# Designed miniproteins, single chains, continued (3), part 64

Each design is a single chain, and the fold is of that chain. pLDDT is the mean over its residues in the fold that is shown.

## One batch from the design tools (miniprotein)

Design m10212
Fold by ESMFold2-Fast:
Structure m10212 (fold): chain A 96 residues (1-96)
Amino acid sequence: MTLAELERLARERLGLSREEVRDLLEETGLTAEQLTLLLRAEIAAEAGDYEKAIEYLEKALEELKKANPDLPQEIIDGFEQAKEAIRLAAENRDLL
């Protein structure tokens, strides 16, 4: 996956600028491939496909663990919190 494909996906689907994408990469330490999986998860959640959103988050976390065996616990916790937030959104979607 190229940085240009990530920037295009972020712009077209989430309205993120190139600078916002760059800041996310710098702040998180994620690769373009890993950030693309996270953006795919957000797009799936926005579409109401919560199962697919969780799948993309799990794939991103597995790739992070493979690339960095010393992955900080805070990052792992962040992924688990994001998955829980998506599960809660799924449970409450029919209340609106």
Scores: mean pLDDT 72

Design m10213
Fold by ESMFold2-Fast:
Structure m10213 (fold): chain A 87 residues (1-87)
Amino acid sequence: SLEDLLAEARELLERALELAREVMDEGTVKRLEELYERFLRSSDIWEQIGILMEVARVLSSTGRPEMREIARELTAVVRRIVDLLES
């Protein structure tokens, strides 16, 4: 369901943020925190999709394998959401 996919996306964002706080610079952490807060405040699915894709871009740019893995999982969740909305 859409609710299950959004819950999975939120869990991935929380994992990314926890990991970023441990291993990334303060600027990257702050950007991810701002994106996470925007995701939580949004009630528009297309805005939420845009935020998730921006998070995936930020994580992919780090060069860290664990961050790239979370980015791939976020991208997969976004594709499943889009497929559900276009059905």
Scores: mean pLDDT 88

Design m10214
Fold by ESMFold2-Fast:
Structure m10214 (fold): chain A 95 residues (1-95)
Amino acid sequence: MVRREELEIELDTVSVEEAEKAMEEALEKARELGADELEVRIVLEGKESGNVSEKEIRGPTEEMEEIALEAARAAAAVAEEQGLRLRLTFTFYIR
């Protein structure tokens, strides 16, 4: 039986440090829940333009730590440079 839980974190003023904190919080929650798989949705939004870039990464929780952290760093760097908002949505899949 698979149970699903979600966590959404929005960063209006984005730094790489804040994005790393958000990712580490999600990874800690995945560990606490005993999640087998983690899905990370990374959305970059223009504050006024409504322009959106979206990326989804899903995999075993054990493999996601490094992949998700690197993806969050890359997205945060782009958001900081271009003045975009960053939304991170985490979906935890529990058996």
Scores: mean pLDDT 77

Design m10215
Fold by ESMFold2-Fast:
Structure m10215 (fold): chain A 65 residues (1-65)
Amino acid sequence: MEKLREAVSLLTKLLAKAGAAGTVSIEDGKLVVYSATDSPENQAKIEEAAKKVSEETGVKVEVHK
């Protein structure tokens, strides 16, 4: 529970810092990020944030279009 909460907080912070637009959801013990745009730049920013959060927290992060 605590690691998921910290992962959500970190992911939200990194997305905001990168200027990425997306929605974070908790699904089946993992985080899922839904991109708000079809922009390749936005997608890349989300993927970078997701990778960092997964590496830092051990929580699985999936990126969806």
Scores: mean pLDDT 80

Design m10216
Fold by ESMFold2-Fast:
Structure m10216 (fold): chain A 91 residues (1-91)
Amino acid sequence: MTLEEVRAVMDELAAKLPNPEQARKAGDEAIEAAKTDPVRASTIMAGLAEQAVAAGNVEGARRLVDAMEQHPELSEAGKAAREAIEEALKE
């Protein structure tokens, strides 16, 4: 999966959050960070996934985590985000 494909998943998720413009800006920051600091990018993306779960969009959060796992530099962070989301769903 490419960064453009990850970007598309984040844009779709952001549109369904309570503050779409703020979420889109965070997504833009994550894509730019992915070019130089994959750890920072993955932290922002994981935060968006957690916000989606809190907003009731579990499917969107899982789609973003799946996209992260399919990207070579985000795969490990995607696995960690998946575990965090599944743990949050137990609450």
Scores: mean pLDDT 76

Design m10217
Fold by ESMFold2-Fast:
Structure m10217 (fold): chain A 75 residues (1-75)
Amino acid sequence: SEEEALELVERMKELSKQLLEALKAGDLEAARKILAELQATIQKLVELMPELSEELQKLVFNTLKEIEEQLLKAI
């Protein structure tokens, strides 16, 4: 559903922020756990993409791209 997709997008943004904070702190155990949750959230959202409107598909894609860029800059 659209509501579920929006909640997952928000969750991805929250987890991405937590992951970056853990990486900056050098807390690799926390980073590993957060990364696993982020990956699971992304997988659920990708599975929903074919059922989403074009506007929501674009939002999901742009959010994933932003997260990827932020994580690559942190590594």
Scores: mean pLDDT 83

Design m10218
Fold by ESMFold2-Fast:
Parts: C-alpha cells; sequence; structure tokens
Structure m10218 (fold): chain A 58 residues (1-58)
C-alpha cells in the first residue's frame, strides 16, 4: 500500500501527467524520458489529489 501510494503521489501515471506524456510519446516514440518527466512535472500534487479523491470515494 505504501508503494502504491508513493506511485500515485509520485504522479507516474497521473491523469494530467499521463495524458500529456502519452500524447507526446505517441508521436515521438523516442522521448520516453520526456514522458516520465511530463508525468512528474504535470504535478505530483495534482495526481495525488485526483487519486486521493477517487480512492476515498471507493
Amino acid sequence: SEAERAAELGGEAGPAGAAAGAGDASYLGNTKEHVERAGKKGGSMKAAEAAGKGKVSL
């Protein structure tokens, strides 16, 4: 659970970060580092809030 929470709060697969990174990766398959950075830059806090609200409801 702590690892799961760290991953969600980290924003690796956060909605905002993942969406921004996915779009770029789809066109530039060679910018995997850009995708990972987009996920973290997209706002670890924003991803955490989105994940927290979803899990709290569930």
Scores: mean pLDDT 49

Design m10219
Fold by ESMFold2-Fast:
Structure m10219 (fold): chain A 113 residues (1-113)
Amino acid sequence: SVEEVKEKFLEKYPILKDAPDEAIERLARSALQPYPTRAYVMALALAQYYGIEEDVLRLNVLLSNPTKENIPEIKELFDRILPLMPKEVQEKFKAKSPELDFFTALVYAILSI
């Protein structure tokens, strides 16, 4: 249920304890949607909490059709986004060689709760 997922997020991501209840509920509700939409919406909910939603949206657009020209912008966005994520997400990102696959690593990190 939404409440069970909400409780798991609050236990696993201590940073979310200070977040508005509505934001945590949105994140929990997003976790119950079909993959990969669920992962994307969960990433957006976390990005909104950290105030980086615009950067996450831009990164998603670039990653949907990556070109050699876009690599510098993708790297700059990773450098801004990754340090603001929970340490557990950062660790799973690094473990997956995630410079070219940020959302897959983020999806894996979030859905493993």
Scores: mean pLDDT 65

Design m10220
Fold by ESMFold2-Fast:
Structure m10220 (fold): chain A 74 residues (1-74)
Amino acid sequence: SMELEEKKKQMVESLKKLTAELARSSGVDAARAAMDALIEREREELEKTYGKEYAEEVAKEMREAVDETLAELE
């Protein structure tokens, strides 16, 4: 639905900003570890509300966004 797509977009954009800020303050390795933990927690919450398949799809998009953001900062 449009609502789920907007929610996913907002979460991905928030993660990109948080990833960049954490990488600047604490370094790329610390940012990656923190974002991996955050994505796992978000996936668990999404699974409770929207089901496993949607949660795994969003987690994949989040991981890709984090990887792209960190690659630009290395």
Scores: mean pLDDT 83

Design m10221
Fold by ESMFold2-Fast:
Structure m10221 (fold): chain A 74 residues (1-74)
Amino acid sequence: SEKEELKEEIRRILEEVIELAEEAGLFDLAQRLRKSLEEVLEIMEKMSVEEARLLKDIVEHEARKLKEEIEKMQ
Protein backbone atom coordinates (compact mmCIF):
# COMPACT_ATOMS: atom_id res chain seq x y z
CA SER A 1 0.00 0.00 0.00
CA GLU A 2 1.06 3.63 -0.39
CA LYS A 3 1.16 4.08 3.39
CA GLU A 4 3.47 1.07 3.75
CA GLU A 5 5.75 2.52 1.04
CA LEU A 6 5.82 5.90 2.84
CA LYS A 7 6.72 4.17 6.13
CA GLU A 8 9.55 2.32 4.36
CA GLU A 9 10.83 5.60 2.86
CA ILE A 10 10.84 7.30 6.27
CA ARG A 11 12.65 4.31 7.81
CA ARG A 12 15.28 4.44 5.05
CA ILE A 13 15.76 8.22 5.41
CA LEU A 14 16.14 8.17 9.19
CA GLU A 15 18.34 5.03 9.22
CA GLU A 16 20.71 6.82 6.80
CA VAL A 17 21.02 9.77 9.22
CA ILE A 18 21.41 7.40 12.20
CA GLU A 19 24.29 5.63 10.41
CA LEU A 20 25.95 8.98 9.60
CA ALA A 21 25.61 10.09 13.26
CA GLU A 22 27.15 6.80 14.47
CA GLU A 23 30.07 7.17 12.01
CA ALA A 24 30.63 10.69 13.37
CA GLY A 25 30.70 9.36 16.97
CA LEU A 26 27.40 11.08 17.86
CA PHE A 27 25.97 8.06 19.70
CA ASP A 28 23.47 9.97 21.88
CA LEU A 29 22.04 11.65 18.78
CA ALA A 30 21.84 8.28 17.00
CA GLN A 31 19.93 6.77 19.97
CA ARG A 32 17.48 9.69 20.02
CA LEU A 33 16.94 9.37 16.25
CA ARG A 34 16.14 5.64 16.67
CA LYS A 35 13.45 6.57 19.22
CA SER A 36 12.11 9.27 16.88
CA LEU A 37 11.88 6.70 14.06
CA GLU A 38 9.76 4.40 16.25
CA GLU A 39 7.47 7.31 17.24
CA VAL A 40 7.05 8.52 13.64
CA LEU A 41 6.17 5.02 12.41
CA GLU A 42 3.59 4.62 15.22
CA ILE A 43 1.86 7.93 14.48
CA MET A 44 1.74 7.12 10.75
CA GLU A 45 -0.50 4.10 11.49
CA LYS A 46 -3.24 6.56 12.55
CA MET A 47 -2.73 9.03 9.70
CA SER A 48 -4.43 9.35 6.33
CA VAL A 49 -2.24 8.78 3.26
CA GLU A 50 -2.23 12.55 2.61
CA GLU A 51 -1.05 13.30 6.18
CA ALA A 52 1.56 10.53 5.93
CA ARG A 53 2.95 12.08 2.71
CA LEU A 54 3.21 15.48 4.40
CA LEU A 55 4.98 13.92 7.39
CA LYS A 56 7.41 12.10 5.06
CA ASP A 57 8.25 15.41 3.32
CA ILE A 58 8.85 17.08 6.71
CA VAL A 59 11.07 14.20 7.90
CA GLU A 60 13.04 14.24 4.63
CA HIS A 61 13.61 18.02 4.92
CA GLU A 62 14.72 17.84 8.58
CA ALA A 63 16.95 14.81 7.87
CA ARG A 64 18.66 16.73 5.05
CA LYS A 65 19.36 19.69 7.37
CA LEU A 66 20.70 17.37 10.08
CA LYS A 67 23.02 15.61 7.59
CA GLU A 68 24.46 19.01 6.58
CA GLU A 69 25.11 19.94 10.24
CA ILE A 70 26.81 16.60 10.99
CA GLU A 71 29.03 17.01 7.91
CA LYS A 72 30.11 20.49 9.13
CA MET A 73 31.25 18.95 12.46
CA GLN A 74 33.74 16.67 10.69
Scores: mean pLDDT 85

Design m10222
Fold by ESMFold2-Fast:
Structure m10222 (fold): chain A 69 residues (1-69)
Amino acid sequence: MLEEVLAKIETIPDPRVAALLKFVVEGGDPLEALQKLDDEALSVFSKLLRVPKATLRAAVEAMLAFLEE
């Protein structure tokens, strides 16, 4: 499961978005992470990952595109 998600992340053309998704997925369940990504959770993850909220939103959209299947 995790390795399949990581493989799909590697196919994302934006390396920054791919790196962020790998980091989030390695930290836990990707579906659970997506469910917790509201505005408040994005602020917390932005501080923990030291990555802008805009990048996190892009990562969520990319994750939905690849993990929905």
Scores: mean pLDDT 61

Design m10223
Fold by ESMFold2-Fast:
Structure m10223 (fold): chain A 87 residues (1-87)
Amino acid sequence: KLSKEEVIEKIIEKLKELSKTMDEKFKKQIEAAIEELKKNKDKPLEELFNILMRRLSAMSHDPSLSEEQRAQLEELMVEAAKLVKES
């Protein structure tokens, strides 16, 4: 089973990879999500997951997001949920 720190590190790594494919507007939003997770790392995993999902959900509803970028974002949301379940 993964520790809380391992789960968060894997999520941050995936967020960094996602940001490489995104437009500048969404790159800044992903960077803000990473910083919020880092600042709140001492909180329970469930609270960190809720923070992440709220931010990713807001991005997924932005109509300027391409279908390819939206699919990558949705895939990250599914993978994050799976990582949290494995902890």
Scores: mean pLDDT 83

Design m10224
Fold by ESMFold2-Fast:
Structure m10224 (fold): chain A 99 residues (1-99)
Amino acid sequence: SEQLKKELAKLLNELSLLLYELRTSDDKQGVLERFDAVLNKILALLDSPEVKEILEKLRELAKELANTNPEDTEKIKKLEEEIAKEIEKIKELFDKSLE
């Protein structure tokens, strides 16, 4: 569905913006709650066990990013790369579901 593709793209863009906000915000808990809300919307859109597992991992990675010292640039880069990899898995599973 073209509509489903647009909705997923919007949600994935919202995740990217929230990840940036998570690094720059002084209210990291509030950003994590908004991030979790977007993950729940993705799960509602793509109701599959594989997506649920990816979203659980994204939640844990986002929490670790929130708790990482801003001066630890190597750890931040590694976490951002792992998050990007998990987001790509969601895109691949979605594309596969469209045949």
Scores: mean pLDDT 84

Design m10225
Fold by ESMFold2-Fast:
Structure m10225 (fold): chain A 67 residues (1-67)
Amino acid sequence: ALTALQTQVLNEIAAKGKATAAEIAAALNVSSATVTKALNSLEAKGVIAKIKSGQTTQYIVTNAAKA
């Protein structure tokens, strides 16, 4: 199960399509370190993925449907 913070982080990424840790931290009014820990947990669960856009790391919500 996801924590309340992890659920809010996931919803923020879904609403934006892609988001950085800083954008999520600003939206939720929490520290970037707190958001980064939640993002790492969500990535470990496979519900989000890191993408590199130039020099910036962004996060997306994954869809794990595979043939």
Scores: mean pLDDT 77

Design m10226
Fold by ESMFold2-Fast:
Structure m10226 (fold): chain A 59 residues (1-59)
Amino acid sequence: MGTIKPGMRVAVPPSSIMRDITQRNADALGAEVVEYPSVEAALQAVKNGEADLAIVDTS
């Protein structure tokens, strides 16, 4: 399982549920949440080193 760590940047797509869940965990762990306009944009941010982790719903 991927673990959110203090100081990490976590990329999320424009899903209110995924954003809210990720924000709660990031706030508890001292990480930053960054919203991206799509799942692909969030994944590209991780690939480019702009974010450390992406949380996406693929179902």
Scores: mean pLDDT 72

Design m10227
Fold by ESMFold2-Fast:
Structure m10227 (fold): chain A 100 residues (1-100)
Amino acid sequence: RESFTEEEALARVARWEAELRALLAAGEPVASDEELIEVMRKMAEQLGPERAAELEPAIRRIVEENRPVVPRSKAEEALESSAAEQFFLLSAGTRLALAE
């Protein structure tokens, strides 16, 4: 999807999951809902103004419903990353939350 095969996208998410799990196991703090909302908003803005406007009213609810488990350092790093990296980070965090 978006120039990635499904296998490539899943492999990338799996690598992110392993990295996030290792950081959390090392005692790194989990990002707050507000930090995750900021990452998701930044991602939406990079997808264009129409998509950003569509997602804006739902962003807080999506974060609160999915509760992505993301280390704080990675959430901060993601603010300067591409939309694709932000998407893979949030996807990996959501998978970690579902594995609980």
Scores: mean pLDDT 76

Design m10228
Fold by ESMFold2-Fast:
Structure m10228 (fold): chain A 89 residues (1-89)
Amino acid sequence: MEAAKRLEEAARRLAEAAAAGDTEAVYEAAREAQEAWYETKKAAEAGDEEAAKRGLEAAGRAQRALAAASPEVQAAAEKGLREAQEALE
């Protein structure tokens, strides 16, 4: 459950940073969100249906915030997500 909570907090920070046009904060929040997403997927695979639901909802909110953001903000988020994913996988 803590992983899903961390993902929700990271997604909130990502959305706030994206709205502010803060590319550095977006990059950092995106990395944190990807790490929390990875842990949330592990919890879901272990049978935590609540973690799966909350994780998908948080990821969806972050994706919608980024879709409304500038290209520079989107690029910063993509870099953060990719680097975190490559470190975890």
Scores: mean pLDDT 80

Design m10229
Fold by ESMFold2-Fast:
Formats: sequence, structure tokens, C-alpha cells
Structure m10229 (fold): chain A 103 residues (1-103)
Amino acid sequence: MEQERAIIKKIIEAMTEEAKKEYGEEFAKEFREIFEEFAEKALKAEEELKDDPEKLDKKLEELYKEFLEKVEELLKKYGIPESAEELIEKLLKKAREEEAKKK
């Protein structure tokens, strides 16, 4: 839905701003590109596989694994000792807290 796409864009923006604050502008730009690619592929999978939840779940798991691998390479490039999963959980928590404040 258009509403879901808008929410995803806001989450990407919020997570990217938090990444910029903690790791700098260059890291945040590359992180945003990786996240936008993941989001686009995930939305495509949801549209194509909406009638097959098992295939959708498997496809989303594959896409998320690829996303984590790309984030892990980005972290290594910038010398950041956090895991991709830890980074994503931290940034997502902060992004959700910021979105909740807008109500």
C-alpha cells in the first residue's frame, strides 16, 4: 500500500539520520543506499508473492540476509566493530522512538 511505502521511507530517513550522528555523513549515505535497495526488493517481493505467504517469508529472509551482508561489509570498510544485526536493531529502535514522538 502507498501508506506502507511512506512509513518505510520515514524509517529509512530516521535510521539514516541516527547513522549519520554516530558514524558520519559518508557512512550514512552508503547505509541509506543499501537500505533503499533492500526496501525496494522487499516491496517487489510482497507485490509478487502476496498470495503465497511461505514463498514471501523465504524471499524476505533471503533479502534480509543479503542486506545484513552488505551492511557488514560497510561496517568493515569504516572499521566499526559492531555486527550488522546489532547496528540494525539499535538504529531501528531509535527510529521507532523518534516516530512515536511525532504523535
Scores: mean pLDDT 79

Design m10230
Fold by ESMFold2-Fast:
Structure m10230 (fold): chain A 78 residues (1-78)
Amino acid sequence: MDLTTLVFRVTVAPGQAAAMAEALRKAAEEAGARVRVFQVDDSTLRVVVRTADPEKATEAVKKAAEELGGTATEVSRG
């Protein structure tokens, strides 16, 4: 299966990183993607997603971030 790797930077309010990481993991997995979430600092996460459907995974990640008042920005694709 040909999989696309997407990397997102997700920004959140300080103290919300753990809740955001869990929400992003669930959203990506529900979209059929594999996901790894790394905390960069108190308000920033790096999210690595591997998926056969990059559009569906991108939508799921952005929607989950938005629901917690954060912002997901795609920083690389390959």
Scores: mean pLDDT 82

Design m10231
Fold by ESMFold2-Fast:
Structure m10231 (fold): chain A 86 residues (1-86)
Amino acid sequence: MAQEEYDRRIAALEEEVERARKEGHPDLVDTLLRLANAYALKGEFDKAIKVVEEAMEVARERGASPETLNRIKAALNTIKYLKEKK
């Protein structure tokens, strides 16, 4: 699988995140989680962890449900596990 495919996906998601931040968009948390997943698939786990931590901060500030907070926590734990398995 070409590195350039992941790079294009990450670039598109970074643009979506910046747009969502500027607009205060309700989908910002979900877009951040998609970006973190793309970094994790590329093996950039430290970048993925930072993005999930940002998603957690945004969700807390917006008063997200316990279900949403648990989903973000699960994503963080999964990425940390994948980093340690290598």
Scores: mean pLDDT 81

Design m10232
Fold by ESMFold2-Fast:
Structure m10232 (fold): chain A 70 residues (1-70)
Amino acid sequence: ELSSVDGVRPAVYRSEKSPLAASEEHAPRYFLPYVDEDGKTRYVSRFTLRDLGLPVTPEAVPEALATPLP
């Protein structure tokens, strides 16, 4: 699942050999959740946000990707 987390710039994330990258408990520390166009939870790498010059926060993900609650 988390292997697809860097959907914006895959080349920025290269931590496959790290035990932290393999641990779901530690993954949220390095990834930010967002809701995609299909209403599914996806993740974007914090390193990808830094590379794009965006703030390393969930708010930096385009609001168009967030599904509003009813």
Scores: mean pLDDT 46

Design m10233
Fold by ESMFold2-Fast:
Structure m10233 (fold): chain A 72 residues (1-72)
Amino acid sequence: ATVEGLLRGARIFETEGDKYEKAGDYQKAAEAYSVAIRAYELALQMDPNNQEAIDGLERAKKRLEEAKKKAA
């Protein structure tokens, strides 16, 4: 796994989460955002100053919290 590969994977799952959120499937949105968060965290472990990973992690965490509130 490379930083670029992890960031690509994170973006794919973040986009999948956005699609589920728009469809009202907040449980699946939360699951997708959780996968994106893990990928961004792994990218940051490899490259702690990666701005895409920093921004993506913050964004995905915020979206996860919103999805979890709507899923309840």
Scores: mean pLDDT 87

Design m10234
Fold by ESMFold2-Fast:
Structure m10234 (fold): chain A 83 residues (1-83)
Amino acid sequence: SAAAELEAQIKKAEDERAKHLAEFNAYQAKLDEAMKEAEAKIKEGTDGEKDRSRNGAKYGGLAARAQMNANLYAAKAAELKAK
């Protein structure tokens, strides 16, 4: 039925959202770990500032992209639910 097809499309959009949200959380965890490691190096008087900047840009960028994709699929699911 058309209702079953719509439900399948909503589920697919929600599954994609969950996947990207999990990726966001994973990259956020890696960012937090990298920041702690960089701060530990700075506290010990070693060069952690460049590691902080580089890993911040890398994992921050990956997290931002994952969040954007999660938001796009959340919007798609919402549009489908409005039908």
Scores: mean pLDDT 87

Design m10235
Fold by ESMFold2-Fast:
Structure m10235 (fold): chain A 60 residues (1-60)
Amino acid sequence: SHMTDRIIENLRRLADEGYVEEALAFALMALGIAKSTNDSPEDIARLEALVAELEARLAA
């Protein structure tokens, strides 16, 4: 969805600015909301991928 596209873009930008922990926290919140509101499986999968990406950045 357009909203999910904007969330992912904004959180990747936040992480690129050095706020990786904050970006991960917001990504986890967005994923939780998407799951609780029965959002599209595609959008949920994209948010799960973003969480994994940000967790990998934080671990490095």
Scores: mean pLDDT 87

Design m10236
Fold by ESMFold2-Fast:
Structure m10236 (fold): chain A 71 residues (1-71)
Amino acid sequence: VEALLAAAREHAYLAGRAYALGDLEAAEEHARKAEEAIEAAYAAAGGDPAVLRAAVAAALEGARRGYEEAA
């Protein structure tokens, strides 16, 4: 689960960064991979809503950092 949470955060970071740089297609692709990682983490945890909340929070934090660091 930890590896999937890290993947969600990393792909969300790259999506936010790409979005700030105007690369909307790269932003979309990385956002999709972040969503896949969130879904995989949720499934791996047997549908635990705490893991879903953690994965979403990690992705949102990553996206914000990527956007702010690139803008």
Scores: mean pLDDT 82

Design m10237
Fold by ESMFold2-Fast:
Structure m10237 (fold): chain A 72 residues (1-72)
Amino acid sequence: SERERLLEEKRASMPDEETLELVEEALRLQGEGARLAQADTEEARARLAEIEARLLEIAEKLREKGVDPSAA
């Protein structure tokens, strides 16, 4: 799968396992968000807002570790 391929490539380039774990969570949330974006329910919109907030938090943590958030 695309997610597994991206994780394998990032494992080769990532210096530490904590960073890899954050990247893996970001990819999982992005996949879930893409699926929810196709739903027109208010529940899906609320969940998307939570996912977006969590992705921003992960990006900030990656920045603090010196990792480019766009790499996640």
Scores: mean pLDDT 73

Design m10238
Fold by ESMFold2-Fast:
Structure m10238 (fold): chain A 97 residues (1-97)
Amino acid sequence: MSPLERQIGGLLRQVDDLVRYAYDLGHISPETYSKIMNLLNQAVVALGNKDYSSAIQYLEQARKVLEEAKKTSSNPSILDRAIELLDQAIELLRQLQ
């Protein structure tokens, strides 16, 4: 795996940790959590296969779900941070295309 792919993987792990933390605190629903985690997992698989286009599409979908969840969240700051890290990962992935 390239150094840039490792950096992207590290950002996605941080997003995963923040989303899980928000879920553990009860700030997002189980359905929303499952949807985000499934999209992040699909993005990680695509990244491992060097399918950067699909990885970006899954992360953009995850970003949309996070933005929607933020509107009803009791702690939008955790989700805002997750979105910021996700945007960084998407930007780095676009450099690999």
Scores: mean pLDDT 87

Design m10239
Fold by ESMFold2-Fast:
Structure m10239 (fold): chain A 86 residues (1-86)
Amino acid sequence: MEQQREAALAAFDEALGRVRKLIEEMRKSLDNPEEAEKLLQEARDAFREAATLAGEVQKLGSPEDGLRAMDAVVEAARELLRVEKE
């Protein structure tokens, strides 16, 4: 199912990009705790979506695509944990 694999990869890339964008916005909003907390919740939601999509990539794509997606999810989790320690 080439269309399903392509859609899963595209959705995963978009979700992962959103997580990283939100983390950057959080780093820039350290002077506003309320805004930083809101962005943190949005980043957590986006991260959950990315993790779910990584599982779909692993199921529908090549083993290499699946491993790379899972590695990217782990790295995003580490970045999110680092910014939470603000």
Scores: mean pLDDT 77

Design m10240
Fold by ESMFold2-Fast:
Structure m10240 (fold): chain A 89 residues (1-89)
Amino acid sequence: SSLLEEIEAVLREGRDRLLAAKSREEQIAALREMVARLRELFDQLPPEVRARAEAELARLVSEVGAAKSDEELDAVVERAAARLREILE
């Protein structure tokens, strides 16, 4: 699969795990796993594209931490996916 498809799959799986989390500890674990997998994929990007992707990842982490509902959390991940798609095209 393309790198973009792999990044989108990680974001989708991460979203599902975040939404399924029953505690703050599970949410933190899900977020850490998603971030680690995304960073491994970002290592394959050219430096200038990687910098933009890393900035978007930092925004995603911040917005997930600020989300107060499952609806907000889902919206945050979908916005990050859309922004990363624009960066990687």
Scores: mean pLDDT 86

Design m10241
Fold by ESMFold2-Fast:
Structure m10241 (fold): chain A 66 residues (1-66)
Amino acid sequence: MTPEERAAFVVALITGLPLEKAREIVREGIKNNLSAEELADLIVEKYGVPREKAMRAARAALQALK
């Protein structure tokens, strides 16, 4: 798997969002060079995921992109 696909998969698992939505989240994070905190804020604002899950997903996604 590519690092981007791993990041999307982890976001989907933690948030419960469809993989297609998780891919959108990861692409937007990369495009805008978002921090974990900024990516978590985006997940909360656009998808209504609880902040604790969004923070876990954001941190895990950025780790997968390394």
Scores: mean pLDDT 84

Design m10242
Fold by ESMFold2-Fast:
Structure m10242 (fold): chain A 74 residues (1-74)
Amino acid sequence: PAAPPVTKTITFLIYKDDDMEKLEEIARKIEEISKKHNVKVRFSAVETPEGPLVTVEIAGDEKAVEEVVKILEE
């Protein structure tokens, strides 16, 4: 049987002094990385008084998820 998928969640708070460019940059990186590494990535953003709260959920093979997390943390 296939190994169960591994899921890792990363959360970022983008303060209001950081503009929409950071959200667009993160979304672009996620799209490129998910296509390159064959992982499923879920992106969501919620507006808060302090700025947008971004949640990224990455699911796939353990090694692929680890590589994607490393790239996103850079």
Scores: mean pLDDT 71

Design m10243
Fold by ESMFold2-Fast:
Structure m10243 (fold): chain A 68 residues (1-68)
Amino acid sequence: MLKLSPEVQKFVDEVLEEARRNVLSREEVEEKLAELRKLLQSQGYSEEEIETVTIALGAEIELLNRER
């Protein structure tokens, strides 16, 4: 499993916390995933690692939104 930097992990945790409190629109989800992609690129992650992390976060947000 890909090990995330503390900064990336904090971002992921904060987005999931927001998704648990509020239903995020598709536009808000896309915005958060774009922010995450930029953060991962700035931290030197590979394209494959960036895709893995963004897909995982997107899937978790979708699951949380669907269960509401």
Scores: mean pLDDT 79

Design m10244
Fold by ESMFold2-Fast:
Structure m10244 (fold): chain A 97 residues (1-97)
Amino acid sequence: SSMAARRAEARRLLLEAIRHLTEAINAAKAGDFESAVEHAREALRLAEEAHRLLPDPHIERAIEYVRRAIEAAEAGDAEAAVRHLEQAGSHLGRALR
């Protein structure tokens, strides 16, 4: 793919990842940790794919935060899960600029 096509594809993946992060945050706030983990894992998969297409330090940082959010959600720590997911979203937003 051209560099422009690769950037457009990475952008689409990041926007989808942000959507899944929002769903994960909502689920964690509701105490639905199974749904929170499912959405966070999908966001992780999409962010990793975007990073493969166009390596970016903000995507790499977001991946780290999503992994920490999954661990917190699996431990039933809603507050930590939400904080880590919000940090991941902030870094993905920076990758889009």
Scores: mean pLDDT 93

Design m10245
Fold by ESMFold2-Fast:
Structure m10245 (fold): chain A 98 residues (1-98)
Amino acid sequence: SSLAQQLMESAAKGLPAIEAGLSPEALAHRERVLAEIKKEARELMGTDISDDEAFEKLLEEAVRYIRENLPEEQAREYITRWARALGLSEELIERLLE
């Protein structure tokens, strides 16, 4: 989807190295991406939905888009880096990679 594509593109611009951890720049990027997700979800849905609901739906859509457009190994690596940049838990990352 266009939303998943925009999310992927935005995340790619500010992904930190995994070894660097969650830097101040990565934290700021996460907040910006979350705000964009919420705005786009509201525009797409035409109704108010919770941040958690909007974020969950767009995460699933973004993961699907990444897997459809990249070879499995590259998709797995990209999803892992992207999700860590967004501050997601390791448990959630494992589920997204399932």
Scores: mean pLDDT 61

Design m10246
Fold by ESMFold2-Fast:
Structure m10246 (fold): chain A 94 residues (1-94)
Amino acid sequence: MEYVLSVLEMLIQHLESEKARAEAAGDAERAALYSELIARVRQLKAELESDTSLSDEERKERLIAFLEEAAAQTAEVSPGTAAIFRALIREIEE
């Protein structure tokens, strides 16, 4: 569990940094996308923290499913962010 939660925490920090950069650049569409992703990552983290019955494998599966959905959602607006999500999936599956 700690590994998955650590990945989610790092992802939140990365997305908050990217949101700040988008806001500084005046890119309202990208800033809104990152805000939505941050909210979804925080929700997933809360769900995984509250459900102590999940195995580490099940937690990884839920993280991978989220990352796949997030990558698909971001691909048109931020291909770079989508690529980061796909890279994380590969690292988790190793």
Scores: mean pLDDT 80

